# Ledger of designs, part 81: designed miniproteins, single chains

Each design is a single chain, and the fold is of that chain. pLDDT is the mean over its residues in the fold that is shown.

## One batch from the design tools (miniprotein)

Design m2825
Fold by ESMFold2-Fast:
Structure m2825 (fold): chain A 81 residues (1-81)
Amino acid sequence: SAVDYAEQLAKRVVHETAERAAADPRLSEAQRAALLARAAEGGKAVIDEARANPDMSKEEIEARVRELEREVLAELDAARA
């Protein structure tokens, strides 16, 4: 289902974000918490959207997840600047 696919992709983004944050010793605890919160909140938003719209295509879900990934990576890059 659209919800199951959104949940699978959202969980991947949250997991990868947690690993990137944990692997970077130069990030503060506040910066790590902010990155995890961004990924978790964004992932939940994608899941909630798929739940509200069961006709949502795989491509639409993937586009929303790619946008979330870009936002998280941009925040990580900014934290390291």
Scores: mean pLDDT 86

Design m2826
Fold by ESMFold2-Fast:
Structure m2826 (fold): chain A 62 residues (1-62)
Amino acid sequence: MVDARVEWYKATYGFDEEMQKIMREVLTSLEENGKAGDSPEPELLKKIKIIGDHILAHLEKQ
C-alpha cells in the first residue's frame, strides 16, 4: 500500500511531486527489505533523513 501512504503524506505535509517520489522509493525499499537482519543501505538512510527534515520543517511552520 505504498501509494496510499504517499497520498497521505501529500495531503498531510504538502509533499510536492519530488518529495512524493522520494517517499515512494523509501517505502518500496522498506517493503522489499522483508528479511530480518538486513541493514538499510546508507543511501536509503539519507532519503529517510530528507523526508524527516521536510516533515519537521512543515511542522515548524505551524
Scores: mean pLDDT 71

Design m2827
Fold by ESMFold2-Fast:
Parts: C-alpha cells; sequence; structure tokens
Structure m2827 (fold): chain A 72 residues (1-72)
C-alpha cells in the first residue's frame, strides 16, 4: 500500500465516521456506543491531520478506533 493510498483510506474512514454520527438517530441498527467511538476517532484524526502528523500516527489512531469498536 502506498502512502497516498493509506492517507486516502484514513480520510474516507474519517468521513464515514462523521456521517455515521450525524445520522445515528436515522439508523436504528447502529449501536450508539460504536457511533460515539467512531465520532471520537474521526475528530482525533481530523485534529492530527490539521497538525500535520505523520501517516503512521494517523494509521495508529484509526486502528485503535477500529479495535475499540470491535471490542463493543
Amino acid sequence: MTEEELLEGIEKTREAALKAYENREENPSIDPRQVEVAKETAEELERLIKEGKSVEELLEVAEEGGRRIEAL
């Protein structure tokens, strides 16, 4: 996977998480706790991107968020 592909994947994950949070009441099959974790992960990724953090740091945060969701 190239750095560009990885960064694009992280951005798509961030956007998807924010959309899930915005539509949480519309989708009754989504666990509210998973939506909260996704939102927190998306907000942290957005902050890190604005701060110019490395792709490796962004990936680590995204993977941590995924693990938190899977643990629910």
Scores: mean pLDDT 72

Design m2828
Fold by ESMFold2-Fast:
Structure m2828 (fold): chain A 97 residues (1-97)
Amino acid sequence: MLYRVTVVLRIDEKDYKEAVAKYVRFLELMEEKLREVGARIVSEVSLAIEKRDGKYYFTAEFEVEASTDLSEVEKAIREAAKEAGLEVEKIEFEPLP
């Protein structure tokens, strides 16, 4: 089944380059963990970056094809964020036709 996924990450880094490096690590870990649970990213990952109150917010939007439950997909994304040292503000799934 195909889903549009929106992930909002809060990054508690003062240095922009270190914030970007953590985000890149998150993407690599997310792709690996999604494959392990029978899901794959089938689009380019779009990124929006916002700075609020001295913190960075990285919003990633992408499409996932999953042969597993969305709970396993969400768990994989959250585990990737935790391992990359990032806080997940929200994850949203929208079914695609």
Scores: mean pLDDT 85

Design m2829
Fold by ESMFold2-Fast:
Structure m2829 (fold): chain A 85 residues (1-85)
Amino acid sequence: LDKLQQMLDAISDFMDEAEKNLSQDVANALKNMIHDVLLDSVYNKEDDVSKIVDRLKERLDLFSKQYPEAKPLIDKLKKKLDDIV
């Protein structure tokens, strides 16, 4: 429960920084991708935060390849997520 809250807080902070530092189109695409990962986790009743983080990190790595400008923020989020799990 505490780890899930920490993960959601980290994602919220990351999205605030993404909206400030990235174009609206890139920030919206990133938000939609994160939302899809979180909804898929809820649908599959995945309560293991480590598995949710692993899936999110995989999708973030693919996003960084398509949008290199997001990579510094994504790398920062990935480190914060690793510290939570």
Scores: mean pLDDT 82

Design m2830
Fold by ESMFold2-Fast:
Structure m2830 (fold): chain A 88 residues (1-88)
Amino acid sequence: MEEEEKKRKEKAEKLLEELIKFVEENKDLPPQEFVQALFESLGGKGELPPEAQELLKEYYLELAEIIKEAKKKGLSISEIAKLISEKI
């Protein structure tokens, strides 16, 4: 089951690094616009359904708190992504 674990971790780390950068650069955007812009930046095929937007808003807020805490500790984006991916 190495392939499943490795693929999951690689996707999670890559997605988390992009999310962390995007949150830092676009933290002033409303959550709805943030989620839509992030989806498009990742090559999304269109607008997210409202139900998916609501779910992603919860994860967005959680991720924003993690980034804020890590910035207080002086952690790099790569270190944050690695820590989060270890829990997934």
Scores: mean pLDDT 66

Design m2831
Fold by ESMFold2-Fast:
Structure m2831 (fold): chain A 65 residues (1-65)
Amino acid sequence: MERMEKALEIAREARKKTGVGVLVVEVQGKITFVVLDLDREKAREAARVLEELAKKEGIEAEVAE
């Protein structure tokens, strides 16, 4: 549960920084951030921010478009 809460906070922070929508999905204990933007450059920025925040919080997660 705490892991999911942190993932949601990370997604919210990425949205604030990039303006890109992010969906958080958890399947069998694996967290994935799904970037919801067709603008390639914005999607890349969001993915980078998500990866940096996840590493800082110690969350093992994937980032997908």
Scores: mean pLDDT 76

Design m2832
Fold by ESMFold2-Fast:
Structure m2832 (fold): chain A 62 residues (1-62)
Amino acid sequence: EEEKLAEEFKKEIDDFIRELVRHLRAAQTDPENREEHLARIQKLFDDYNKRVKDLKEKAKKL
């Protein structure tokens, strides 16, 4: 269970970094819609924090 939880954390970090890089490039190449791309990046941080919180709750249970 602990190994599975660690693997879930690793996956969340990897997915977050991949999406972050993608949206940063989009913001650079699409300046007219930069605010929308930055809002998507902000949402990525929010979603990542929620998933990490869920994993911490799983860790508390076992």
Scores: mean pLDDT 78

Design m2833
Fold by ESMFold2-Fast:
Structure m2833 (fold): chain A 90 residues (1-90)
Amino acid sequence: MKSLEELKKEEEKLKPYVDVIRKFRQDVAAIRAAHAAGAPRDELLAQLDSMYEKYKKEIENIEKEDPEGAKRLKEHFDFVVENLRKELAA
């Protein structure tokens, strides 16, 4: 995986991706905070699915101009979502 420092160095070139990643990370943190507060797993899984569908649509918009960048973003989001889904299911 690319380091955050490497991504920061390319921030100007990847600004649209950085914005989407930042928002995604904030939404992931909100789900984790709700889980820590004792929210039901089924509710959190539904929220995660809704959040992910929203970001898939954002990735589709980026794919129209940069298919390779959009693919890398999707791989990153898929990895984070899968890990969070396992955290919530455990």
Scores: mean pLDDT 77

Design m2834
Fold by ESMFold2-Fast:
Structure m2834 (fold): chain A 66 residues (1-66)
Amino acid sequence: MEEQLQQVEEEGRKLASELRRPELREAALAGVRETLEEARRTGDVDGAEQRIRETIELVRETERAS
């Protein structure tokens, strides 16, 4: 579990670092942290990984449209 959460966090940080706007990166990183904290409470690592990917992709689409 801990290794899986660390991998999910690293992937989320990597995806967030590809965002051009600092404010969007900060928002994405905050979302990653909140999702990981929830996963630690519930034990739903797979759901957390999917939610992080979906959140980053939505933010990335917003950045591309801007």
Scores: mean pLDDT 75

Design m2835
Fold by ESMFold2-Fast:
Structure m2835 (fold): chain A 68 residues (1-68)
Amino acid sequence: KDLEILDEASRYAVGQLAPAIAEASRRAKEMATQEERDAALLPVNQEVIRLTRRYIELLEAGKKPPPP
């Protein structure tokens, strides 16, 4: 069930951050180097991980995570 929880949590996080992910991807496309692209994506990638973990914590506590 770990894969199901991770998939659900990841979909939730991506849904919550969809506009931020789109904007970060757009900015990354303007960057000339891989390092600059990674730097542009880093904040949103960290937020995806944070929300994914938060969603898993809420499910493990038997709580319903808030809707996107």
Scores: mean pLDDT 75

Design m2836
Fold by ESMFold2-Fast:
Structure m2836 (fold): chain A 83 residues (1-83)
Amino acid sequence: SVVTEVTETPEGTLIKETITLPDGSVVEVELIQLPDGRWRPASEESARATAELSPPEHITADGASIPTPEGYIWLGGLALPKD
């Protein structure tokens, strides 16, 4: 499961996601949405976590499978640029 918290910061909108992996481990990821709509990790740990959690597809809340676009990752239902 994924829990998303949204906080406004001077750099942009901070999104904190707590992700439970299939093995039961928990990963926290912090992402910043810049005013131009681009996303970046808020820390080196978040950058590593997003790189490791790039699945080939994302399952939406209605059960539909959406393939991960090239150069993107899926977190909390959002397609985010890898670069």
Scores: mean pLDDT 56

Design m2837
Fold by ESMFold2-Fast:
Structure m2837 (fold): chain A 61 residues (1-61)
Amino acid sequence: DLAEVTAMSEAGKKAYDYLKAGNEDKAVEEARRIGEQAGLTDEQIESVIKVAKRVVEEKKA
Protein backbone atom coordinates (compact mmCIF):
# COMPACT_ATOMS: atom_id res chain seq x y z
CA ASP A 1 0.00 0.00 0.00
CA LEU A 2 2.24 2.86 1.26
CA ALA A 3 5.37 1.16 -0.15
CA GLU A 4 3.62 0.85 -3.53
CA VAL A 5 2.73 4.58 -3.57
CA THR A 6 6.31 5.47 -2.58
CA ALA A 7 7.74 3.29 -5.38
CA MET A 8 5.43 4.89 -7.95
CA SER A 9 6.55 8.35 -6.79
CA GLU A 10 10.24 7.39 -7.03
CA ALA A 11 9.77 5.83 -10.48
CA GLY A 12 7.86 8.92 -11.62
CA LYS A 13 10.58 11.31 -10.41
CA LYS A 14 13.32 9.35 -12.19
CA ALA A 15 11.27 9.12 -15.40
CA TYR A 16 10.53 12.86 -15.25
CA ASP A 17 14.20 13.80 -14.71
CA TYR A 18 15.43 11.72 -17.66
CA LEU A 19 12.56 12.80 -19.95
CA LYS A 20 13.25 16.46 -19.09
CA ALA A 21 16.89 15.84 -20.11
CA GLY A 22 15.71 14.28 -23.40
CA ASN A 23 16.70 10.71 -22.50
CA GLU A 24 13.51 8.68 -22.98
CA ASP A 25 15.32 5.30 -23.03
CA LYS A 26 16.84 5.93 -19.58
CA ALA A 27 13.52 7.24 -18.25
CA VAL A 28 11.76 3.97 -19.20
CA GLU A 29 14.69 1.82 -17.99
CA GLU A 30 14.92 3.47 -14.55
CA ALA A 31 11.15 3.56 -13.99
CA ARG A 32 10.93 -0.16 -14.80
CA ARG A 33 13.92 -0.97 -12.57
CA ILE A 34 12.42 0.86 -9.57
CA GLY A 35 8.93 -0.50 -10.21
CA GLU A 36 10.04 -4.13 -10.67
CA GLN A 37 12.22 -3.96 -7.54
CA ALA A 38 9.19 -2.73 -5.55
CA GLY A 39 6.79 -5.31 -7.04
CA LEU A 40 4.73 -2.94 -9.18
CA THR A 41 2.76 -4.40 -12.09
CA ASP A 42 3.71 -3.68 -15.71
CA GLU A 43 0.48 -1.64 -15.99
CA GLN A 44 1.42 0.52 -12.98
CA ILE A 45 4.93 1.09 -14.38
CA GLU A 46 3.52 2.05 -17.82
CA SER A 47 1.03 4.42 -16.15
CA VAL A 48 3.84 6.17 -14.22
CA ILE A 49 5.88 6.62 -17.43
CA LYS A 50 2.85 8.00 -19.34
CA VAL A 51 2.11 10.52 -16.57
CA ALA A 52 5.76 11.66 -16.49
CA LYS A 53 5.75 12.11 -20.29
CA ARG A 54 2.53 14.15 -20.11
CA VAL A 55 3.95 16.43 -17.38
CA VAL A 56 7.12 17.08 -19.42
CA GLU A 57 5.07 17.90 -22.56
CA GLU A 58 2.69 20.23 -20.66
CA LYS A 59 5.64 22.19 -19.21
CA LYS A 60 7.29 22.58 -22.65
CA ALA A 61 4.09 23.76 -24.37
Scores: mean pLDDT 79

Design m2838
Fold by ESMFold2-Fast:
Structure m2838 (fold): chain A 63 residues (1-63)
Amino acid sequence: MVGALYRAVKDVPEVGPFMLALRVGEVVRIVRVVNSELWEVQPLSDPSRTGYVGASVLEPVPD
């Protein structure tokens, strides 16, 4: 899963200093899996922006 591409299935609001806001359809690279609920990700649109997101809002990109 680390290094894999996932996309947001819904809009994710910015909540706190370490959580990453995402728009529906935004593609991210998995940097680290902290646990089953929390992943550290990096958006492809802005690699300087890295943060945590709920695994439940992400789905694998088939390509």
Scores: mean pLDDT 77

Design m2839
Fold by ESMFold2-Fast:
Structure m2839 (fold): chain A 79 residues (1-79)
Amino acid sequence: MKEEIEKLLDKAGELIRQAEAETDPVKRRQLLNEAREYLDKAGELLEKADLPPEVKQAFANRIVALRLRVIGVELDFEL
């Protein structure tokens, strides 16, 4: 569980980094949508995970930080 959540978050982070460097709006949107799917799955697994509270909080903080990065990339191109 812990290792699976970490792999999902690592993949989401990689996709967000690719989106931040992407100049094609269509490709960028696809990368951000994929990142959201990985973050949603990580969140679902975290809710079900039997992990120490401090570890759960660390993963929850990481999910929030990555979700904020997704929003930031989107806002840079909506105005």
Scores: mean pLDDT 84

Design m2840
Fold by ESMFold2-Fast:
Structure m2840 (fold): chain A 87 residues (1-87)
Amino acid sequence: MIEETIKLAKEALELALEAIRVATSRETLLRAIGLAIAAIGIIIEAELLKKGITKGLPSPEELLAEAERVKAAAEEVLAEAKADAAA
């Protein structure tokens, strides 16, 4: 679970960084930046959970669900950024 969360968050970060690179509008750029920051936060929280630091952190299940949501949002923002660049 934790390793899957880290993998998903890293994939989300790569998608968000690509969206930042492709974005031609301020709105899509800011959304992509927010998702990149969220993905980095998930990676840090997952690494802390892996070290046994649990106080004040989401559960492994909550963090996996968050990684899945951030990845889906990053895929959407990247698709929007590419569509805007093509228009």
Scores: mean pLDDT 86

Design m2841
Fold by ESMFold2-Fast:
Structure m2841 (fold): chain A 65 residues (1-65)
Amino acid sequence: SKEIKEKIIEKGKELGVSEEKAEKFAEYAINNPEASLKEMIEFMKTLGISEKKATRLARFAKSLL
């Protein structure tokens, strides 16, 4: 949903992820709600997001899905 996307983007920005990269991950998470934490982290790493930031953002996204 739009609400979940916006929450993920704001959390990404709080963690120091650019809005562009956070939005790409939010779209991925909404389209793949069944994705594992590992799959979410690996996707974010392809966007150039560090593993530490990716892990924190993936855990947050999973709490909303």
Scores: mean pLDDT 86

Design m2842
Fold by ESMFold2-Fast:
Structure m2842 (fold): chain A 90 residues (1-90)
Amino acid sequence: MTLYEQMLAETEQTIADYEAGKVSLETVEAQMLRTARALQGLARLSPDPATRRAAVDRLDWILATARRIGARPDVIATLEALLAAARAAL
């Protein structure tokens, strides 16, 4: 289990809690943005190419999920910018 797999598990749990009505959309959006910023950092700064690629793939999944659950346009735009920056670092 990688360091960022724990952050992804927390994000997946927060999404599940939102679908169950236990947390607000704002809570899910905040968690997604925190995780996306960490993944963008890993994609740019990790010396391991496999870790950088995995970070980009996971960030793409966060963006896709944010679109699916109806996250706010400003949140989507921030996630798109973070993903573009992560991909440019590959």
Scores: mean pLDDT 82

Design m2843
Fold by ESMFold2-Fast:
Structure m2843 (fold): chain A 92 residues (1-92)
Amino acid sequence: AVPLTAEQRALLEPPTGPLAYVVLSLRAIGYEETADILLKSKTEDISRIYRFSPETVEHARSLIRPGESLKEALARQFRAIADELRRIAASL
């Protein structure tokens, strides 16, 4: 499993009601779009791409793989969150 921050874990908690599937699916799309923007950006300066929380940035730094940049680690994390959101949505 991909380690998540407390903030990111809270976003995976399924909402109640008839729109739960839609809400989780839209969140997943948002995380995938952000990952794509990170990977398409020509700069390695994360602050010039998007204003991420310091907690999110530091968590991604702790997960950097050999040969991976910070923006690539963030993109990988966000894609994993999107995948988990879709799995939760599919279970509803």
Scores: mean pLDDT 76

Design m2844
Fold by ESMFold2-Fast:
Structure m2844 (fold): chain A 91 residues (1-91)
Amino acid sequence: KEEELRKKALEYIEKALDALSRGNVDEAIRNLEKAKEYFSKVKGSEENIKLIESAIEQARRAKASTDPFDAEVERGVAILTLSVIIVTEKR
């Protein structure tokens, strides 16, 4: 069950990364909230949850930015943050 929950969480992170790469911040945040929900049910996921929370905050800052350059920087930082989870969790 925990292995399935972890797999679902990673699938949602991959969907969020795809959404961010396309500039769809709202879709990314929805997928990150789902990933966080699944990881919350898996023991030892505290660091992944923190990274997801950081990425959600970064994505929200991207959406709130009135300067297109600042928005792009925040979006890029969110992508890098989520990439740490993928690299750490995948073999």
Scores: mean pLDDT 85

Design m2845
Fold by ESMFold2-Fast:
Structure m2845 (fold): chain A 95 residues (1-95)
Amino acid sequence: LSRDQLDAMLDEFNDQVIETAERQLKAALADPSTPHSRVVSALTLATMAAMNEYQRGNLEKARKLLRQAIEVAEKYGLDTSLIKERLKKVEKELA
């Protein structure tokens, strides 16, 4: 496979993952009764999607996802240390 073919396949997959992550994060913010396991799953997916976007050079999308993940994690009283560390790396690249 050429780099261009791999890049196109990853871009299509990443778009679907981002949409799913954003939807799950919004659901968790809208419904405070969302089960802890679902919240953790949403945060994992969002962090993974954000890091994939970071690797693709889509820094603004990565920053948006990490910020949304931090907001959800803080509302549920979850540890934000790793997500904040990832956000700092993305913001350093944007500066």
Scores: mean pLDDT 83

Design m2846
Fold by ESMFold2-Fast:
Structure m2846 (fold): chain A 110 residues (1-110)
Amino acid sequence: SSKRQRAIELLLETKEEIKKLEAEALAKTKDPEEKEEIQSVADFVIDMLDRLIEMLEAGRITIEEVIEELEFLKKLLQEYAKTKTGLVKEFLERIVKLLEETIEKLKEIL
């Protein structure tokens, strides 16, 4: 469906924005532990988005269910951000904001 295709395109755009935020965060630190944590968070979120894209392409998930999965991911990252400080916290908060924007755009597609 055209709605499904628009949802897939939006999730692909969100992945590219996450990669951009990762690159920007990595450029701000020389600390190997901060780099590893930024990369691990980015990889986790990208892997989740890739799974949702694959399920949408296969017709195995609805846009409403994608919104539910992203709301869950957002809450998980918000809780994790509470345990962090500095650059890692800022990175997590930027990802949360991006996911909030993606969720709102998905709701417009419904």
Scores: mean pLDDT 92

Design m2847
Fold by ESMFold2-Fast:
Structure m2847 (fold): chain A 93 residues (1-93)
Amino acid sequence: KKEEIEKLRKEIEELRKELEEKVKNGELTPEELKEMLREIAELMIKRELLENPEKIDEIIEEFEKNKDLADTSTLSAQVHIEVLEKKIKEYKK
């Protein structure tokens, strides 16, 4: 479990960084943005299921609510990245 958690943590952080960089560069279409956010959320879900199942429900709910907005603009992506970053930081402990 610990090795799997560490691997997921690194993958999440790497994808988050890539998403943030692409958003800043204006390289993402709304569909690409949605796909990357989905991938990040799925990894976060897998990690939290191993660490703390109770917290995963909050992450899923908040991400799902914001996920639909990712199709509208780059600004939406920035907001989603910020929310995900806060959740990741909180659950890294």
Scores: mean pLDDT 63

Design m2848
Fold by ESMFold2-Fast:
Structure m2848 (fold): chain A 68 residues (1-68)
Amino acid sequence: MLSPELQKKLEEVFEWLQKNYGDKLSPEQLEWIKQQITNVLRWAEANGRTISLEALKRAAEGIVESVL
């Protein structure tokens, strides 16, 4: 389970993703991308790694480019 701090970062990335790509992606694509970002954060937490909000946004951009 993600810590409250990581959950907050996840919510901020999701809001950013919706604002910048919400009109370009289907709801199914958006949900899938959100799941991939969640998995990245879970992996980082499990391995004692820190990921910045900016790094998460860049990862999300790369995933978006893979589905567009």
Scores: mean pLDDT 80

Design m2849
Fold by ESMFold2-Fast:
Structure m2849 (fold): chain A 111 residues (1-111)
Amino acid sequence: MQDLIQDTINVNNQQIGKLKDYLKKEKDKELKKMIQNTIKNQQNVNKVLQQETDILFIEATLGSQIMNFSVQLKYIETNFPDNKEMIELFKQIIDDVNNQSQKFAQALKEK
């Protein structure tokens, strides 16, 4: 389980890195603010994951991330439909978090 938590932190750090790289070239003020808030939220989740050992609480945390990213993706698709790079980046983030959530769900079933 500790390895799975560390893998999840590593995935979140990779997502943060991709968001920071995109932020360097973004000119839209609203998108910049959204991305900055997303980075802060991901950093806060990593702090929680470093301290938490309850699989059910971790699953709930990842589920909340998926919901939040899905809302953000819908916002981008609605207001910036031609920004294919940002749409694809958020889809990848959602897929990554879903994959980690499934691994924790599997670990819970094996107990």
Scores: mean pLDDT 83

Design m2850
Fold by ESMFold2-Fast:
Structure m2850 (fold): chain A 71 residues (1-71)
Amino acid sequence: AAAQAAIAALEDQRRKVLGEGLRKMSELNEKGVAAAEKDPAEAQKYFDELRKVHAETQARIAELDAQAAAL
């Protein structure tokens, strides 16, 4: 019972982390695309931030997956 509750909590956190990461990446991609024709340097800044958010989101998901696997 305790293990199932702990796994469910980690799965909920994983969904929230993934959802937030995807929303932020989508926002940065839209800003980058919108800026690309008028200011390529500003567009590159958004794409660099998107890459960073992607890496951070993947790292956090991997951490949560490792915690779930240890249960």
Scores: mean pLDDT 86

Design m2851
Fold by ESMFold2-Fast:
Structure m2851 (fold): chain A 55 residues (1-55)
Amino acid sequence: GDIVVDIAMKETGLSREELLSLKTADEEEIRALGERYGVSVSTLRKVQEALRKYV
């Protein structure tokens, strides 16, 4: 739900739209996002799993 998205936005700096695209992102896309926003790939993978489960 919205709470999961709001927390992810605060922790990663990604926009809501970018987080929604993260749900279907492949490993290369996750790496590119990590480089742009200074977020680890492992953190983005955990966020992706949470978004897939709750959103």
Scores: mean pLDDT 80

Design m2852
Fold by ESMFold2-Fast:
Structure m2852 (fold): chain A 92 residues (1-92)
Amino acid sequence: SKEREKLLEILRKFNKEFSKKYKPKTLEETRVFAANLVDISGAEFEVEYSKKSVEELRERAIEVLKRVLEDAEKFGYEEVAEIARKALKEIE
């Protein structure tokens, strides 16, 4: 599906930029980073390998991106927050 391929491209790009830009400075930030990375990578894996509908996969991707955005805003990672907002806009 072209829609599934587009969703996978958005998540792959986001995962790469997130991993590059997020530099945790505290133990709490490190734990949140690890949890977000697992969620992002999990969503990417499900888009690539699961038989779930594009609609279900999109809902999960939006949930993960919104959580990452909230965490980035909480810790002042403005570049990560902006990348998350761009990814959300592309999925919508």
Scores: mean pLDDT 86

Design m2853
Fold by ESMFold2-Fast:
Structure m2853 (fold): chain A 100 residues (1-100)
Amino acid sequence: MLEEAIELLEKAIELAKKNKPEALLYAAEGVALAELFLAEQNPEEVDVEEAKERIKKELEELRAWIEANPEEAAELAANSVESLERLLETVKKLKEEYEK
């Protein structure tokens, strides 16, 4: 899960640097996998199935927004590169801590 999240965030950064609107969807999917991983570590405190349904709806809404607003999505992605790089480092550190 965290390895897939890292791959999605790396792809998001690559696409964002190329001004591709789909970069936001890759970023959101990467974040979603990291959130689901954390939820699965504390299942008594977080309803994992409720989290999955919420994330699925948010990703569907984001995809629809990107399709309706591709120029805005591409601009937002390009302006998010530094934030995505910081997020990628955070997820990499999270993986190191849980796989030790």
Scores: mean pLDDT 82

Design m2854
Fold by ESMFold2-Fast:
Structure m2854 (fold): chain A 100 residues (1-100)
Amino acid sequence: MNPLELVERRTSQNPSLEEQIAILERAIALIERTLNPEALLKRAREAGASLDPRSRAQLLERAEKELNEQLTNYREQLLKDLAELKARLAELKGELAAAE
């Protein structure tokens, strides 16, 4: 599920300001994790643990290439989404501060 869809779906249920902040922080964390290639490559390494050394190396090289191609295609959009979510988070934190 898209992090923006998660925010929109949960905010449509009329959550509290604190709940809205928590939803945005979670969505931001999900996008930041997607932009971290080391975390994603760790899963490929773990999946390859039972393979012979040559097959493991080929799996990791393919996973790295596929990840780099995927990040190149979606990186700009993910960075825009991240900036929008961070702006919304700042607005909600401002509202919470104003509410005391």
Scores: mean pLDDT 70

Design m2855
Fold by ESMFold2-Fast:
Structure m2855 (fold): chain A 84 residues (1-84)
Amino acid sequence: GDKTIQAKLEIEGYLREALEYALRGDEEKAQEYIEKARKIAKENGLEDYFEKLLEKMKELLKRAEALGAKSAEEFERLMVREAL
């Protein structure tokens, strides 16, 4: 039984959606998905895992905003452009 693995995947998925909405300027939707991830983390004893991922998401958001990215795909494209 991989309840912990399943919960981690759900947390990661919701935080990925939150990042996408935040990059699009939809703060209300971003917060909704953060709260969904937090609920799964609390129910599964994964609050530390959630907080680490949330902090990483916030760092990625700051970098994406500095580059003017409006989606995760655009952020990846801009990062690849700097590497080329």
Scores: mean pLDDT 78

Design m2856
Fold by ESMFold2-Fast:
Structure m2856 (fold): chain A 91 residues (1-91)
Amino acid sequence: SSMLEELKRASERLVKLAEEAGLPTLAKNTRALLEAVLAYLENPTPENRLETEILEGMLHISIGVAKIMGLLSKEMEEAYNEMLEAARKLL
């Protein structure tokens, strides 16, 4: 349960930072990965697990785009890394 709380906290932080930086796709993909992890935890099917992997990839691309644009803050990188660590411990 503590890892789920950390996942939600890191996700919420990343969404807020992305929205403040004008990065709506990063915010959307952060929410999408959170929802996919929650769906897998509720119903651990191969299909729900694959969705978490696809959305982790999409979020990774969004972070890369933010970095190329010069809009990726250290706080966003930290929130992203915290989110991934929590997700990996739950999956």
Scores: mean pLDDT 91

Design m2857
Fold by ESMFold2-Fast:
Structure m2857 (fold): chain A 84 residues (1-84)
Amino acid sequence: MEELLAAYEALPEEVRKKIEDFLKKNGYPVEYAKPIAGLLALHGVPEEAWEVDVKGILNVFGPLNPPVEKFAELLVRLDRLGRP
């Protein structure tokens, strides 16, 4: 979780605002921007592909309306399960 927050804070302000605006426009909590953007940054996803990946993440986890802390925890667990 702390790694996701650090990765989010390291992103350019324009990228962070773009993700927050997208979430707000689609009725999701803007607090989801931190774990989502952090995950994308850690995996080196290019900015031009972020919209597709954000939608994919929200389609799987967003409808469950998890608290931000639990949402970030789920993303970290999935990342860890994919590693040896």
Scores: mean pLDDT 63

Design m2858
Fold by ESMFold2-Fast:
Structure m2858 (fold): chain A 97 residues (1-97)
Amino acid sequence: AADQQALLDLEVFSALYEIKVAIAEKTAERLLPTDPQAAVEAYREGAEIARKGAEDLEAFAPTLSPEGAQLARQDAEHFRKIAEELEKKAKEVEDSL
């Protein structure tokens, strides 16, 4: 029962961070044709949100069962990869200016 609630909380937490990252990325894409500098800032904001999500998931992992901790760490790794991809997009835009 407790583990099921913790796993649900984990899923909701990850989903909220995914939504925040998606908002930042879509904002960057919308800005790119008219304000590429603002697009760079939006991509970097998305990367920071993703990094924070990974850090918070790593901090949450020790409070979970071993299986829940593994899922939290897998989600953290996913967010780290998203952060790297968004930083790469920001750099590609900045380098094209």
Scores: mean pLDDT 86

Design m2859
Fold by ESMFold2-Fast:
Structure m2859 (fold): chain A 88 residues (1-88)
Amino acid sequence: ELKEAREKLERIIRDGSRRVRDAEAAAHPGSEAVQDPQGLIAARELVLGIDSGLYRPISEEAKRLVEETRRRIREAEEEIRRALEREK
């Protein structure tokens, strides 16, 4: 149960980060964001809320994906919390 909840969270983060990066790449088709490995790292930071406070303009579509992914992350974290409570 705990392992499955953690795996679900990891999948949400991975899939959300990829979707955010792909949306940015589509918004800027000639951009280095498609080829820059830092683009995926930046997307992951955004969905985790880990950005160092440096906000840069991102596409409106990517903003919606970040918000959706962060909501899913919070839901998965709640599942992990409940699983931890049952384990102890």
Scores: mean pLDDT 69

